# Ledger of designs, part 87: designed miniproteins, single chains, continued (3)

Each design is a single chain, and the fold is of that chain. pLDDT is the mean over its residues in the fold that is shown.

## One batch from the design tools (miniprotein)

Design m11199
Fold by ESMFold2-Fast:
Structure m11199 (fold): chain A 76 residues (1-76)
Amino acid sequence: FDETGELNKKLGELLEEFRKVLAKLPEDTAKELWERAKELAEQAAIAIGKHDISKAKEYLKRLEELLEEAKRLAEE
């Protein structure tokens, strides 16, 4: 079973949701949040590539938390 493939798919889905949410935010705020999201995504991708499933899940959780923050900002 390919847990690495599932984690890669989840990473891609989170980044797509980020793009949709950031489109609703002011340019400066969107840029700051996207830079933070890319950094977390890069760390998740590195962990997935190293088959470090625990670290990959940790970075994906951080990315989900940042996405929820972006959604709250978009509601204002």
Scores: mean pLDDT 82

Design m11200
Fold by ESMFold2-Fast:
Structure m11200 (fold): chain A 100 residues (1-100)
Amino acid sequence: MEGLETAEKAIELLKKAYKAIQAGDVEKAEEYIKKARELTEKVEALGLKELARELRAAIEALEKAIEALKEGDERKAAIYATAAAIIVVGAEFNLELLKK
């Protein structure tokens, strides 16, 4: 199912954005988030509205983590990045349920 494959690619980009944030690489993180957002819009257009909602929540958390990094607040960045990682795990679980 094309929508599930698109969601898997979005999840991988969000995982890459998380790692970039942990490394302090703001430019790389912003690049991955932009690509993940484009794929998330495609997931919603393909009718996977709940999965797209979870992916958007993860994107928003990662964007807040980047904002905190730009402000020099590494602790706040870590909190938002961790929240995004938890949301991504939930989205991945829901994606596997949709395959069964």
Scores: mean pLDDT 86

Design m11201
Fold by ESMFold2-Fast:
Structure m11201 (fold): chain A 76 residues (1-76)
Amino acid sequence: MIKPDPEEAKRTIDVANSLIEKAKKALEEGNFQEAARYITAAYVASIAADILGDEEGAKQVREKANEVSKELDKKL
């Protein structure tokens, strides 16, 4: 198992939040494939952050990604 690293977990959460913001922008611009890619990348980053020891941050990222995913589903 990967050893917990709180500093790396925090950086991973920051990256995940950046990906969510990019997903929102892509969705607003009508780039649905790019939005889906960023949402997926944010989920992967949340799993990595959870493994690294930031369970709460990972949960918050997943909740934000789910909200953007619901907006994407309404456009498809």
Scores: mean pLDDT 82

Design m11202
Fold by ESMFold2-Fast:
Structure m11202 (fold): chain A 87 residues (1-87)
Amino acid sequence: MVLEGEVEVEIDGERRVLRPGDTFLAKKARLRLLSDKVVLEVTGGEMDLIIEDERVAVRINGQEPRILEKGDVLHLKKGDVVEIERL
């Protein structure tokens, strides 16, 4: 579920723009930020997000942020709250 910001996700070749309150169901998705900051909650189970932005800072459950680059995979589990910020 998207909690904050706007994001584009690609699942099985289909691209969709998601806004706060929107959900998607996938084990694997490609993610591109449309806002400078996006917050997601994982509600359905384990998920892999592939980063399409050149460089992002990622914070999971309020922990120390990590820097990820294009093509990096973010492995998420049920209950995770993920903050992603464009650098």
Scores: mean pLDDT 83

Design m11203
Fold by ESMFold2-Fast:
Structure m11203 (fold): chain A 63 residues (1-63)
Amino acid sequence: EKKKQEEQERKRLAEEGARVSKLIDEMNKLRKEFSKNPDEAMKKIQELSDELRKLAEEEAARR
């Protein structure tokens, strides 16, 4: 089951910045939409950048 693997993986990836990687992957999807809707994509990217900072704080606190 994915959940079992994900639980173990979270511990390892948390140390390497798994949370940050997830946000980056989301940003990559937004870059694809940039071609279609640049204004909307820019707003989302800006919001994601702020979210990345929050996740970095959470990761630092988790450590």
Scores: mean pLDDT 69

Design m11204
Fold by ESMFold2-Fast:
Structure m11204 (fold): chain A 80 residues (1-80)
Amino acid sequence: SIQSLLDQLQQAYDNRDIDTALSIAGQLVDVASQTLDQDTYDQLQALYQRLRQAVQAGDNESALKTIQELIDLVQQAIQS
């Protein structure tokens, strides 16, 4: 479920495990295409691309900030 993926993403964030968070974020984007509204999906996809770019650049600070933004976006969407 999307909640299960969100919980896993939160754990990866708390552990500063960026590689695991990137993998889970990709799974969230896939599930979101079927579950979330188009506007939220577009925002999630943009954040996922930012996360991928930060990871590729080795920018751990930007990666962690983007992961937090992903968590906040998905959390708000599933409570709305």
Scores: mean pLDDT 86

Design m11205
Fold by ESMFold2-Fast:
Structure m11205 (fold): chain A 70 residues (1-70)
Amino acid sequence: LAAEARAATEAYIRAQLAGDEAAAAEYQARLQALVAEAKAAGQTAAVAEAIRAAAESLLEEALAYSEELE
């Protein structure tokens, strides 16, 4: 679950940055399903940590890319 949530979060953010609305919708649905499974399994903390780590990592990469282009 945590590894799948991390991968889905990275894919979702990348799809949004690329403007791929169809892919973003698919990954958003997957993330919602993974969050529901995490709640049922009592793994909410691990999944939340994975999502946060993925988002922080990808935002840092996007920021660095933006700064190098400026």
Scores: mean pLDDT 74

Design m11206
Fold by ESMFold2-Fast:
Structure m11206 (fold): chain A 84 residues (1-84)
Amino acid sequence: SKENLALAYNNLGNVYLSLGKYDEAVEAYKKAIELDPNFEKAHIGLIKALIASGRGPEALAYLESLKKSNPELAEKIEETLKKE
């Protein structure tokens, strides 16, 4: 299913992130989001990978775009990020 494939890409992103392979992590998380646009953990992973790779402005722009397209999901993501 698309949901199982999204989970697999999210898990791949988590592995790349733990290895410091930030660009590969970003690509994996983007694939997870493409397959499941409401996948909260994949959006969080993408934002973290962008920040870790020195792409903080892109992370902020992404979150602002998400606030406009899906404000409820953006609120959940921001609450999780505030605890980090």
Scores: mean pLDDT 88

Design m11207
Fold by ESMFold2-Fast:
Structure m11207 (fold): chain A 72 residues (1-72)
Amino acid sequence: SVEQSLEAYKKAEPELSEKEKHRIEIHREIMERMRKTGTLSREELEELLERAKELGDEETVKELEEALKLME
């Protein structure tokens, strides 16, 4: 039920705001992908860019847009 889903969410670190948690997750994914391959594909960059835009993370959006420009 919705009630049980909310309880699961609360157990997932209620001290962090939803926005902060999502921002941390995006940055972690970027770092992990870069660490593994030393680069990101265009498709991966576009996916991360859309996610950052949805969350209002303007700093990450700018970084990803610059990376996409360099990929031509």
Scores: mean pLDDT 65

Design m11208
Fold by ESMFold2-Fast:
Order: sequence, then structure tokens, then C-alpha cells
Structure m11208 (fold): chain A 55 residues (1-55)
Amino acid sequence: MEREEYLKRLRENALAAARISETAARVALHDASKVASPEEYEELRREIERILAEQ
């Protein structure tokens, strides 16, 4: 899988995990942090926080 596609999958998994549990979201964010840039990570973290706040 290309890195761009892999990062997209990690992002999608993290967003889906946030709708299930906070613990799952944190695990997915940690996985994304290994491949995401600081900017991409911050954007994803904000989206996760928004989803968790809406629950």
C-alpha cells in the first residue's frame, strides 16, 4: 500500500474508532502519529476530539 493510501486508511480507522470508544481512538491516534506529519496529526486529533465531544 502506498504511504498516502496507508495514512488515509489510518485516519479513517481513527475516526471510526472515536465513534466506538475513547480508548480505541487513542490507540488509533498513536498508530497514525508514526506516519502522519505534525500538521496531519493535529488535524486528526481535532477531528477525534470533536467526535468525542458530540457523544
Scores: mean pLDDT 76

Design m11209
Fold by ESMFold2-Fast:
Structure m11209 (fold): chain A 88 residues (1-88)
Amino acid sequence: SRIAELTRRLQALAEEARAEGLGEAFAAALQAAVDAVNAGRVEDAPEAAEAAGRAAAEAAGLSPEQVERAAELGRRAGELLAEIARLA
């Protein structure tokens, strides 16, 4: 199913983030996306996840490159979760 495909892609992003030392930032990003979806603001999930991933990486004292990477992975996770929510 499309939901199963998107879920596997989200799991792959989580593994990629963990391998890059961004697991905690990614978890924060995913939680922000979930919160946006649960609030009925599905369209905001990518931006919320990007902002949360960036903020978590900055709070952890990571480099500017790692911060931007966390923001990128967060946005991608938010986009996948938004698509899953629209299909459910």
Scores: mean pLDDT 90

Design m11210
Fold by ESMFold2-Fast:
Structure m11210 (fold): chain A 66 residues (1-66)
Amino acid sequence: EMEELRRRAEEAFRAIAAIVGEEAARRAMTLIGERGLDATTPEEVARATGVSRRRASEALRAAREA
């Protein structure tokens, strides 16, 4: 269970980092951990990371599909 959750988190991080870069991906993963993936909005990610809303939306979609 914990191993599978860790693997999914690592896959989500890699998917996000490929779109927005590693530093922005770390901030996005912190928000997702605090709020949950479904409750985290592209607007919140954009504000926290400084990336555009479009890039934030792409990153969240990639994380959900990971």
Scores: mean pLDDT 78

Design m11211
Fold by ESMFold2-Fast:
Structure m11211 (fold): chain A 73 residues (1-73)
Amino acid sequence: IEELKEQLKSKDIKVREKAIIELRKLLSTKEFNELLYEVMKEITDKEIAEFLLSQISEFSPYFEPSLEILKSL
């Protein structure tokens, strides 16, 4: 799972998309949204952060704090 977290930070969108698919198979919806929020705290690239936010559910408690991270970039 740590390797998949690193792949989410990739400049290659296909690598990020593959990591998303794999994480969705391994994690519950709650765990998935939480993991993406944790990764967003480590991101400085706005394009990558925008991609990650698009994968987080709007109904998740992690959506609003993730949006605030994106706004700070």
Scores: mean pLDDT 81

Design m11212
Fold by ESMFold2-Fast:
Structure m11212 (fold): chain A 55 residues (1-55)
Amino acid sequence: MERVQELVEEGRRASRAGDVETAVRLYQEALELDPEHEEAREGLEASRRALELTR
């Protein structure tokens, strides 16, 4: 669905800007709409990993 894809795209932009906490939230919202969305799941895992390494 376009809504899920928009959230994933926003998550990628937030991650690129260094706002990893916002990226995590956006990917989580995408997964709430589509729990099987691979891009959202991969983005969430990568963003959480980045938070663990920097926080």
Scores: mean pLDDT 79

Design m11213
Fold by ESMFold2-Fast:
Structure m11213 (fold): chain A 59 residues (1-59)
Amino acid sequence: MEEERRRRALLVALGLLLQGTSDEEIVKYLKERFGYSEEEARRIVEEAKAQLDAWLAAA
């Protein structure tokens, strides 16, 4: 299901951001492992960054 795939991709992007991985490397990973287009992968990275920023601001 697309929702399940997107959720897994978002969690992977969050994990890579926490490890200090660059946005461009995360985009490449999402394209190669999940089959996302570059635009879709960039949207997932931005969503993950927004989630992380909101979480850190609330802590």
Scores: mean pLDDT 80

Design m11214
Fold by ESMFold2-Fast:
Structure m11214 (fold): chain A 58 residues (1-58)
Amino acid sequence: MSDEELVERLERELSKVYSEEAVKTARDALRTALAAGVPQERAVRAAREVARDVQARE
């Protein structure tokens, strides 16, 4: 799976349960982690945590 396909898939999954702001923040965090060479599984896990943190602060 390409990094961009992974980003699109995560955005679709998170959009069902999180706010637009949480999804956007998580997407940007995922892209940043992937660009820095973080493995896909670790990057996705971190992005999901970012979405939860943003949602909890709203």
Scores: mean pLDDT 82

Design m11216
Fold by ESMFold2-Fast:
Structure m11216 (fold): chain A 55 residues (1-55)
Amino acid sequence: SAEKERKEKFAKEIQELVEKWVEEAYEKNITSDEEREEFQKKKEKELEELKKKYE
C-alpha cells in the first residue's frame, strides 16, 4: 500500500508540474525554436528533479 500511495502522490505532483508548465507557456507566448528548446530543457530538468525525489 505504501508503494501505491507513493505512486499516486508522484502522479499528482506530475499533474501539478504539467499545469505549471501550461501556465508558463501561455505567459511567455513561446514562438521561436530557441524559446521552445530552452523551455523543453527546463521541463526535462524539473521532471528529473521530481523523479529523483521519488527515486
Scores: mean pLDDT 79

Design m11217
Fold by ESMFold2-Fast:
Structure m11217 (fold): chain A 63 residues (1-63)
Amino acid sequence: MIDPEEVEKRVIGLAEQAYAQGRLSPEQRERVIQLAREAAAALAAGDIESALKKLAEAEKILL
């Protein structure tokens, strides 16, 4: 099973790095952090489908 805390930490780290590189607006950074937290909460609840949808949304912003 994927650890929800590690997923949250990794995605937030990617958002912070992308923001530092000028690749994200402040609003995009906040959205990715929110999506990471929502995905981690879904994983902790066993809702893998919702977690994957939230992670896919975060990935689209990070690209």
Scores: mean pLDDT 82

Design m11218
Fold by ESMFold2-Fast:
Parts: sequence; structure tokens; C-alpha cells
Structure m11218 (fold): chain A 68 residues (1-68)
Amino acid sequence: MVEIVRENGEIREGDEVLVTVTTKDGTTFVESFVVESEEYLEEKIKEILEKHPDASKITIRLLRPPAA
């Protein structure tokens, strides 16, 4: 089972997030993107899991609200 953790507050549409994938051997991969919707976030997480089937933990960290 992959642990999914959301950090640094509530993620809303338009927020920028940093996704950190930790594999079973302790290797980390990072991606960042703007969350267009909860569905978009879920699709991105699925894509990340398909790329890293040995993932043990995914951390989704809120970086900042949209600038404007």
C-alpha cells in the first residue's frame, strides 16, 4: 500500500504543489505542478504511481497560493 500525505495546508484549485515520491529503497523523485482541480490532482498522482510502481510514500506539499 502506498502512503499518500498532504502537507502545508488544504490544496485548492490553482495552488502549486510539490509531489515527492519515496520508493521502497529510499530513493526520492520530485515533480511540481499547478492543481487545476481535485480530479486533475488525482490523475497526476495516478500517472506518478504508474512511473514509480515501487513507491512506498507520496508527499503532496502545498508550495503557495496562486500569485495575483
Scores: mean pLDDT 76

Design m11219
Fold by ESMFold2-Fast:
Structure m11219 (fold): chain A 67 residues (1-67)
Amino acid sequence: LSEEQLLIAEATMYEMLGFILSRSEDPEDLRRAAEAFRRAAELYREAGDEESARRAEELAREAEARA
C-alpha cells in the first residue's frame, strides 16, 4: 500500500467509527463521533481528497450540534 492509500484507509476507518458513534443519543458518544469525523477529514485532506474531507467536517459539525 502507498502512503496515500494508507491515509485513505485510515480516514475511512475513522469515518466508520464516527457513523457508529453518531447513532448514539449519549452526548459523550456524539462528541467522540465528532472527533472521529474530524480525524477522518484531516486524513482525507492529507491524502488530497478534499471532497471527502469536506463531507467529514460537515458530519463532525452535525454530531457536535447533537451533543
Scores: mean pLDDT 85

Design m11220
Fold by ESMFold2-Fast:
Structure m11220 (fold): chain A 62 residues (1-62)
Amino acid sequence: SELEERIREARKRSAEAADEAARRIGEYMKQGDLERAREVSAELGATQEKLDAEIRAAEEAL
């Protein structure tokens, strides 16, 4: 179903966002840029919260 596909895509996007954020945070940490590292962490948190809400809405509609 479209809802099951949306759940799979949202989970994939969440995993990809986490991997991307980990790489960016690591690079900023190597540069000593703790502020930018924290911004990336906060951005990831917001992205995951949004995707989790999308997954929840889709699961409720199953």
Scores: mean pLDDT 86

Design m11221
Fold by ESMFold2-Fast:
Structure m11221 (fold): chain A 84 residues (1-84)
Amino acid sequence: MKAEELYKKFKEELERLRAEHPDDPAVQAAVDNALKFLDYKYEEIKKLEAQGASKEEIDSNIETMKKAFELALQRLRELAAARE
């Protein structure tokens, strides 16, 4: 999967969690922090692409982003569920 596709997927999932829990300041803050980190990681990957970094370096950064955000989304969903 390409960095842009992963970025879009994770951003959509985070924005969905934000929209589903508009009155929960803890969920809102956690989503905001995750979105900021996602933006920074994606910008880093785009910068590497623009600088002509190796495919291996770019792919490694994409895999790191994927693993980090799959775990973050799981934890955020658990946080949201704890409201019940």
Scores: mean pLDDT 80

Design m11223
Fold by ESMFold2-Fast:
Order: sequence, then C-alpha cells, then structure tokens
Structure m11223 (fold): chain A 62 residues (1-62)
Amino acid sequence: MSKEEKLKLAEEAQLEYAAELVREKAPQRVLQAMADALGLSLEELKEKAKEIEEARKKEEEE
C-alpha cells in the first residue's frame, strides 16, 4: 500500500474506534488522546464519530 493509503486506512480505523468509545461514554481523557493522535480537536472527533454512526445507521435501515 502507498503511504497515503495506509494513513487513510489508519485514520478511518481510529475514527471508527473513537465512535465506539464515544457511544460507550469513554472518559474525556481517552477521547482527547484519540483526537490528539488524529490531529483533531475533541469537538471535531465527536462530530466525525456522529457522522460514522449516522452512516452505519442509514445502511442498516435499508
């Protein structure tokens, strides 16, 4: 895989994991660490997590 492809897959996996942590009400410290690792603010991480959940919900509702 190219470096860009590898980074994109890693970011997507981290965001999916972060979405699960947000849903499970993980401690703010853990969510902040995830946001820092992805170069996002905590608010941006939560918004992206919501988008992932909405996308999954939409596919399951077919």
Scores: mean pLDDT 73

Design m11224
Fold by ESMFold2-Fast:
Structure m11224 (fold): chain A 65 residues (1-65)
Amino acid sequence: MDEEELDREVALALAEIYAAISIHLDPNKEKALKDVEEFVNRLVEEGLITPEEAERIIEDAKKRL
């Protein structure tokens, strides 16, 4: 397995878990969604996930509201 590819897969998994936990546990849903958007956008900026993956995570988070 490509080590860079593995790092991106781990980052994606962590982003998905973070989004799910943040939306589920935070009583301030607007803050939780903003924190998720900022986090996944940062991962896109750093090349760890794709813009499409970030949009999917944000969309999934919004569906959990």
Scores: mean pLDDT 77

Design m11225
Fold by ESMFold2-Fast:
Structure m11225 (fold): chain A 72 residues (1-72)
Amino acid sequence: MYVKVKLLDKNGNVLDEFIVKPEAKAPFDAIRAALLGPLQKIKQKNPNISKVEITEVEEEAEGIPLSKVLEY
């Protein structure tokens, strides 16, 4: 399971989009909870971010390791 994060501006334009890949098995709720801190820090550095969408995806696309997202 991967998690897709979309960062949207006030007008609904996608500013950034990335896929998060957990390095250890974790339920979606645990991944979402782990992302709250990093996403708040990203929003503080990018005040143009108005909305954040977090969705579960089944694609085996390459994503950013969760540990790297937690470094933000």
Scores: mean pLDDT 74

Design m11226
Fold by ESMFold2-Fast:
Structure m11226 (fold): chain A 96 residues (1-96)
Amino acid sequence: MKYSKEEIEALIYASMTLMRVSVHRLAADRALAAGDLEAALAHLDEAIRTLREGVEKLEKMLEEYPSPLIQEDLEVLKELLRETEARRAAVEAELA
């Protein structure tokens, strides 16, 4: 199958976003293991910010170039955003 330049660009952008988010999620996990809830929340906030920016950019790319592959990349970031927001809420509840 031939991929468009737009589909390749979306995949690269989504992959780079996922890698950046994974670093912050791993940092949050390590902060939690150390009992540093404030540091964990800061890293989860950065992961959520990065995911929201990624979702917005992929939504714009999908609007300009409707593609099932770009839609799949977008749904991966949306799912991870929901999971990360849920994790943040759980950590915030432990801080109370």
Scores: mean pLDDT 89

Design m11227
Fold by ESMFold2-Fast:
Structure m11227 (fold): chain A 55 residues (1-55)
Amino acid sequence: SKERLDKLLEEARKALEAGDIDTVNEILQRARKELSPEEFKEFAVRFGDILLEIS
């Protein structure tokens, strides 16, 4: 669902800001398992955007 997608992205952003790589990897694994293939593609694109914003 879009709500789950948005929550995972927010958690990923916070973990990235904290430099918590273990938590980032756990969130990525949860996204792969919990999201549909189409939702995961959207997650991956938006996650990449977050990485560009933070760097």
Scores: mean pLDDT 84

Design m11228
Fold by ESMFold2-Fast:
Structure m11228 (fold): chain A 63 residues (1-63)
Amino acid sequence: MAAGLEEAEARGLAHLPLVKKANKLMEELAEKGVTPADIGEIVRLELTEGKEAEKKKIEELKK
C-alpha cells in the first residue's frame, strides 16, 4: 500500500478491516516509537507475503 492512513481515510477506505487493523497496531506500538510507514509495511507484507511475514515484522518492531 503506497498511500498513508490519512490518504486512505480521505479516499473513503477507513471502513476497511485493514485500515482498522493498522490503526490498532499504531495504538499498541506507539510506545515503541513505531511510525505510520512501519504500519504500512506490515499491512503490505500481510497482503503480499502472508500472515507469517506480517508476524515476523511485528516481532521485529517490538524489540
Scores: mean pLDDT 64

Design m11229
Fold by ESMFold2-Fast:
Structure m11229 (fold): chain A 75 residues (1-75)
Amino acid sequence: MKEEIENLFDEAIKDPSKASDYYLKIMKLLEEMGYSTEEIKKIMHLFNQALLAYEKGDKEKAEKYRKEIMEIIDK
């Protein structure tokens, strides 16, 4: 499941127009992994910040947020 979530984040960053579809899939996987609603909200907030950075062309900032998300999931 961790690898699946990482792949979904990567796909969403590559195609932000489909991000909403990937958002729901990621939230479901995080819930199945036993993350709390509060933890899921924090992860999804970081994901949204990554997408916003990517949209602005700030690849460095987007990559930083992606790394932070993966570090949280990689427990």
Scores: mean pLDDT 76

Design m11230
Fold by ESMFold2-Fast:
Structure m11230 (fold): chain A 64 residues (1-64)
Amino acid sequence: MKVVEKKIVLELPSSQQGIDDIRRAAEGAVAAAEAKGYKVTLKFTLTVTEGGKTVGELVLTLEE
């Protein structure tokens, strides 16, 4: 397979530090995959609902 796309939706902590930690972890995963020779596109979207919940959506596209 030349292209693989995965979408993950998860609830995030409401703290700024928690959100930053998740973002850095995602960036680290992309860097690790690129070091193996793959082309990786990561899109990270944050949505705050009216109920005060923060939802994170990760879309990963991996190309060889």
Scores: mean pLDDT 69

Design m11231
Fold by ESMFold2-Fast:
Structure m11231 (fold): chain A 58 residues (1-58)
Amino acid sequence: AMGLTLTPLEAAVLQYLQAHADEPVTQRQIAERLGVSQSAVSRAVRRLEALGLLERRA
């Protein structure tokens, strides 16, 4: 839905993945770039996938 609110971490993860859409990116790399734990990135990625903002590999 339009007007979906993301946390700063979720928004940062999404922006990073969009900037690197043609590269293989790991949750570890995102965690290192953003200075957060890998578990925080994992949670953000899961939410973004559930919202349809990230592609799922079937």
Scores: mean pLDDT 74

Design m11232
Fold by ESMFold2-Fast:
Structure m11232 (fold): chain A 62 residues (1-62)
Amino acid sequence: MEEAEKLRERFKEKVKSLKNPTLDEIAELMRELQAAAAGLPVDVKLELARDFFNEIEKLKKE
């Protein structure tokens, strides 16, 4: 799905631009992702959320 791939890349870049994100900052970005993904199938939304948290985990490990 073209739209899902574009959202994934966009939010991946947004997450990478963060430095030591707080829980509130993570929640704000997640809310933004959920709004942007509105209307997409639930399985696609779950994949986007999983990828989002994987990028956050990478930052936390660094």
Scores: mean pLDDT 77

Design m11233
Fold by ESMFold2-Fast:
Structure m11233 (fold): chain A 63 residues (1-63)
Amino acid sequence: DDALKAAEAAKRAAEEGDATAAAVASHQNGMLGDRELGRKGAEAGQAGDAKEAAEYAVKSALS
C-alpha cells in the first residue's frame, strides 16, 4: 500500500543523508498507517536523524 512505499522512500532518503525527505515521508506514512509512529519519525527527521526517521516510517507502515 502507499504507506509501505512511503516507508521505502524514507529509507532511501536516510541512505542518501536527506533528513528532510525522510521526515516528510514519515509524516505522510503516519497518516496512512500508525499515526504516533509516523509523528515520531517526523520529529527524528526534523532533528536531522534521517536513519531514525526512516525506521519509524517503516514501523508505521507495518502497523
Scores: mean pLDDT 66

Design m11234
Fold by ESMFold2-Fast:
Structure m11234 (fold): chain A 84 residues (1-84)
Amino acid sequence: TEEEKQREERNSEVKRMEAELNEVKSDIAALAASTRPQALEKVAKIGEKLRSLETLSKEMQDIVEEADKVAAERKEEVMRILQE
């Protein structure tokens, strides 16, 4: 379905962004050792992105649960009509 496709795309995007952040974390460790102000600012922004991705992942799980509930309600309505 369209919703399933959208969830799969978002999950793939989150996973790819996590992989990118893991690669950048290695570079950040080297930059942190140099104690440069700009390096610290970029580290802080990357930390915010990681936290946002964790929140987004949880929100997507909630969306899946809501979609399943709607599908169940529709199925119940059809069964009610068939049973009179």
Scores: mean pLDDT 67

Design m11235
Fold by ESMFold2-Fast:
Structure m11235 (fold): chain A 62 residues (1-62)
Amino acid sequence: MELFEKAIEYAREGNVEKAYEYLLKGAEEYGLDTSLLEQGYKAGLTAEQLLRAAEQYKKLVE
């Protein structure tokens, strides 16, 4: 849970790299598939897109 919260915080700051790092770690902790997230990051995901992704991943594990 904490990793997704940090991802949300970094995404709100516009820190795409840190938002992605914490979102990836959180998804891996819960055994969630990260393939589309990794592909999106390579394609240039925005901070807003990472924020929405982090919120969705958090909802999946609540």
Scores: mean pLDDT 81

Design m11236
Fold by ESMFold2-Fast:
Structure m11236 (fold): chain A 69 residues (1-69)
Amino acid sequence: MEALEKSLEAIREELPGLVEELEERLRAGEDPEKLFHEALALMILAGAAGDEESIRRLRELLERLEEKL
């Protein structure tokens, strides 16, 4: 379980920055389909890490992306 614990801790530390990057990429007009897949992957990681803040932000981002698909 040590490897998983380390990975989840690292993910929790990096998640806010990764979510912010996706939000900026959406604002910059990057492909919504590509961003949707990346946001889904981050949502799975956020769920595993128990990061409620990132989950809420990713959920809002996914809703906005779905409107553009």
Scores: mean pLDDT 79

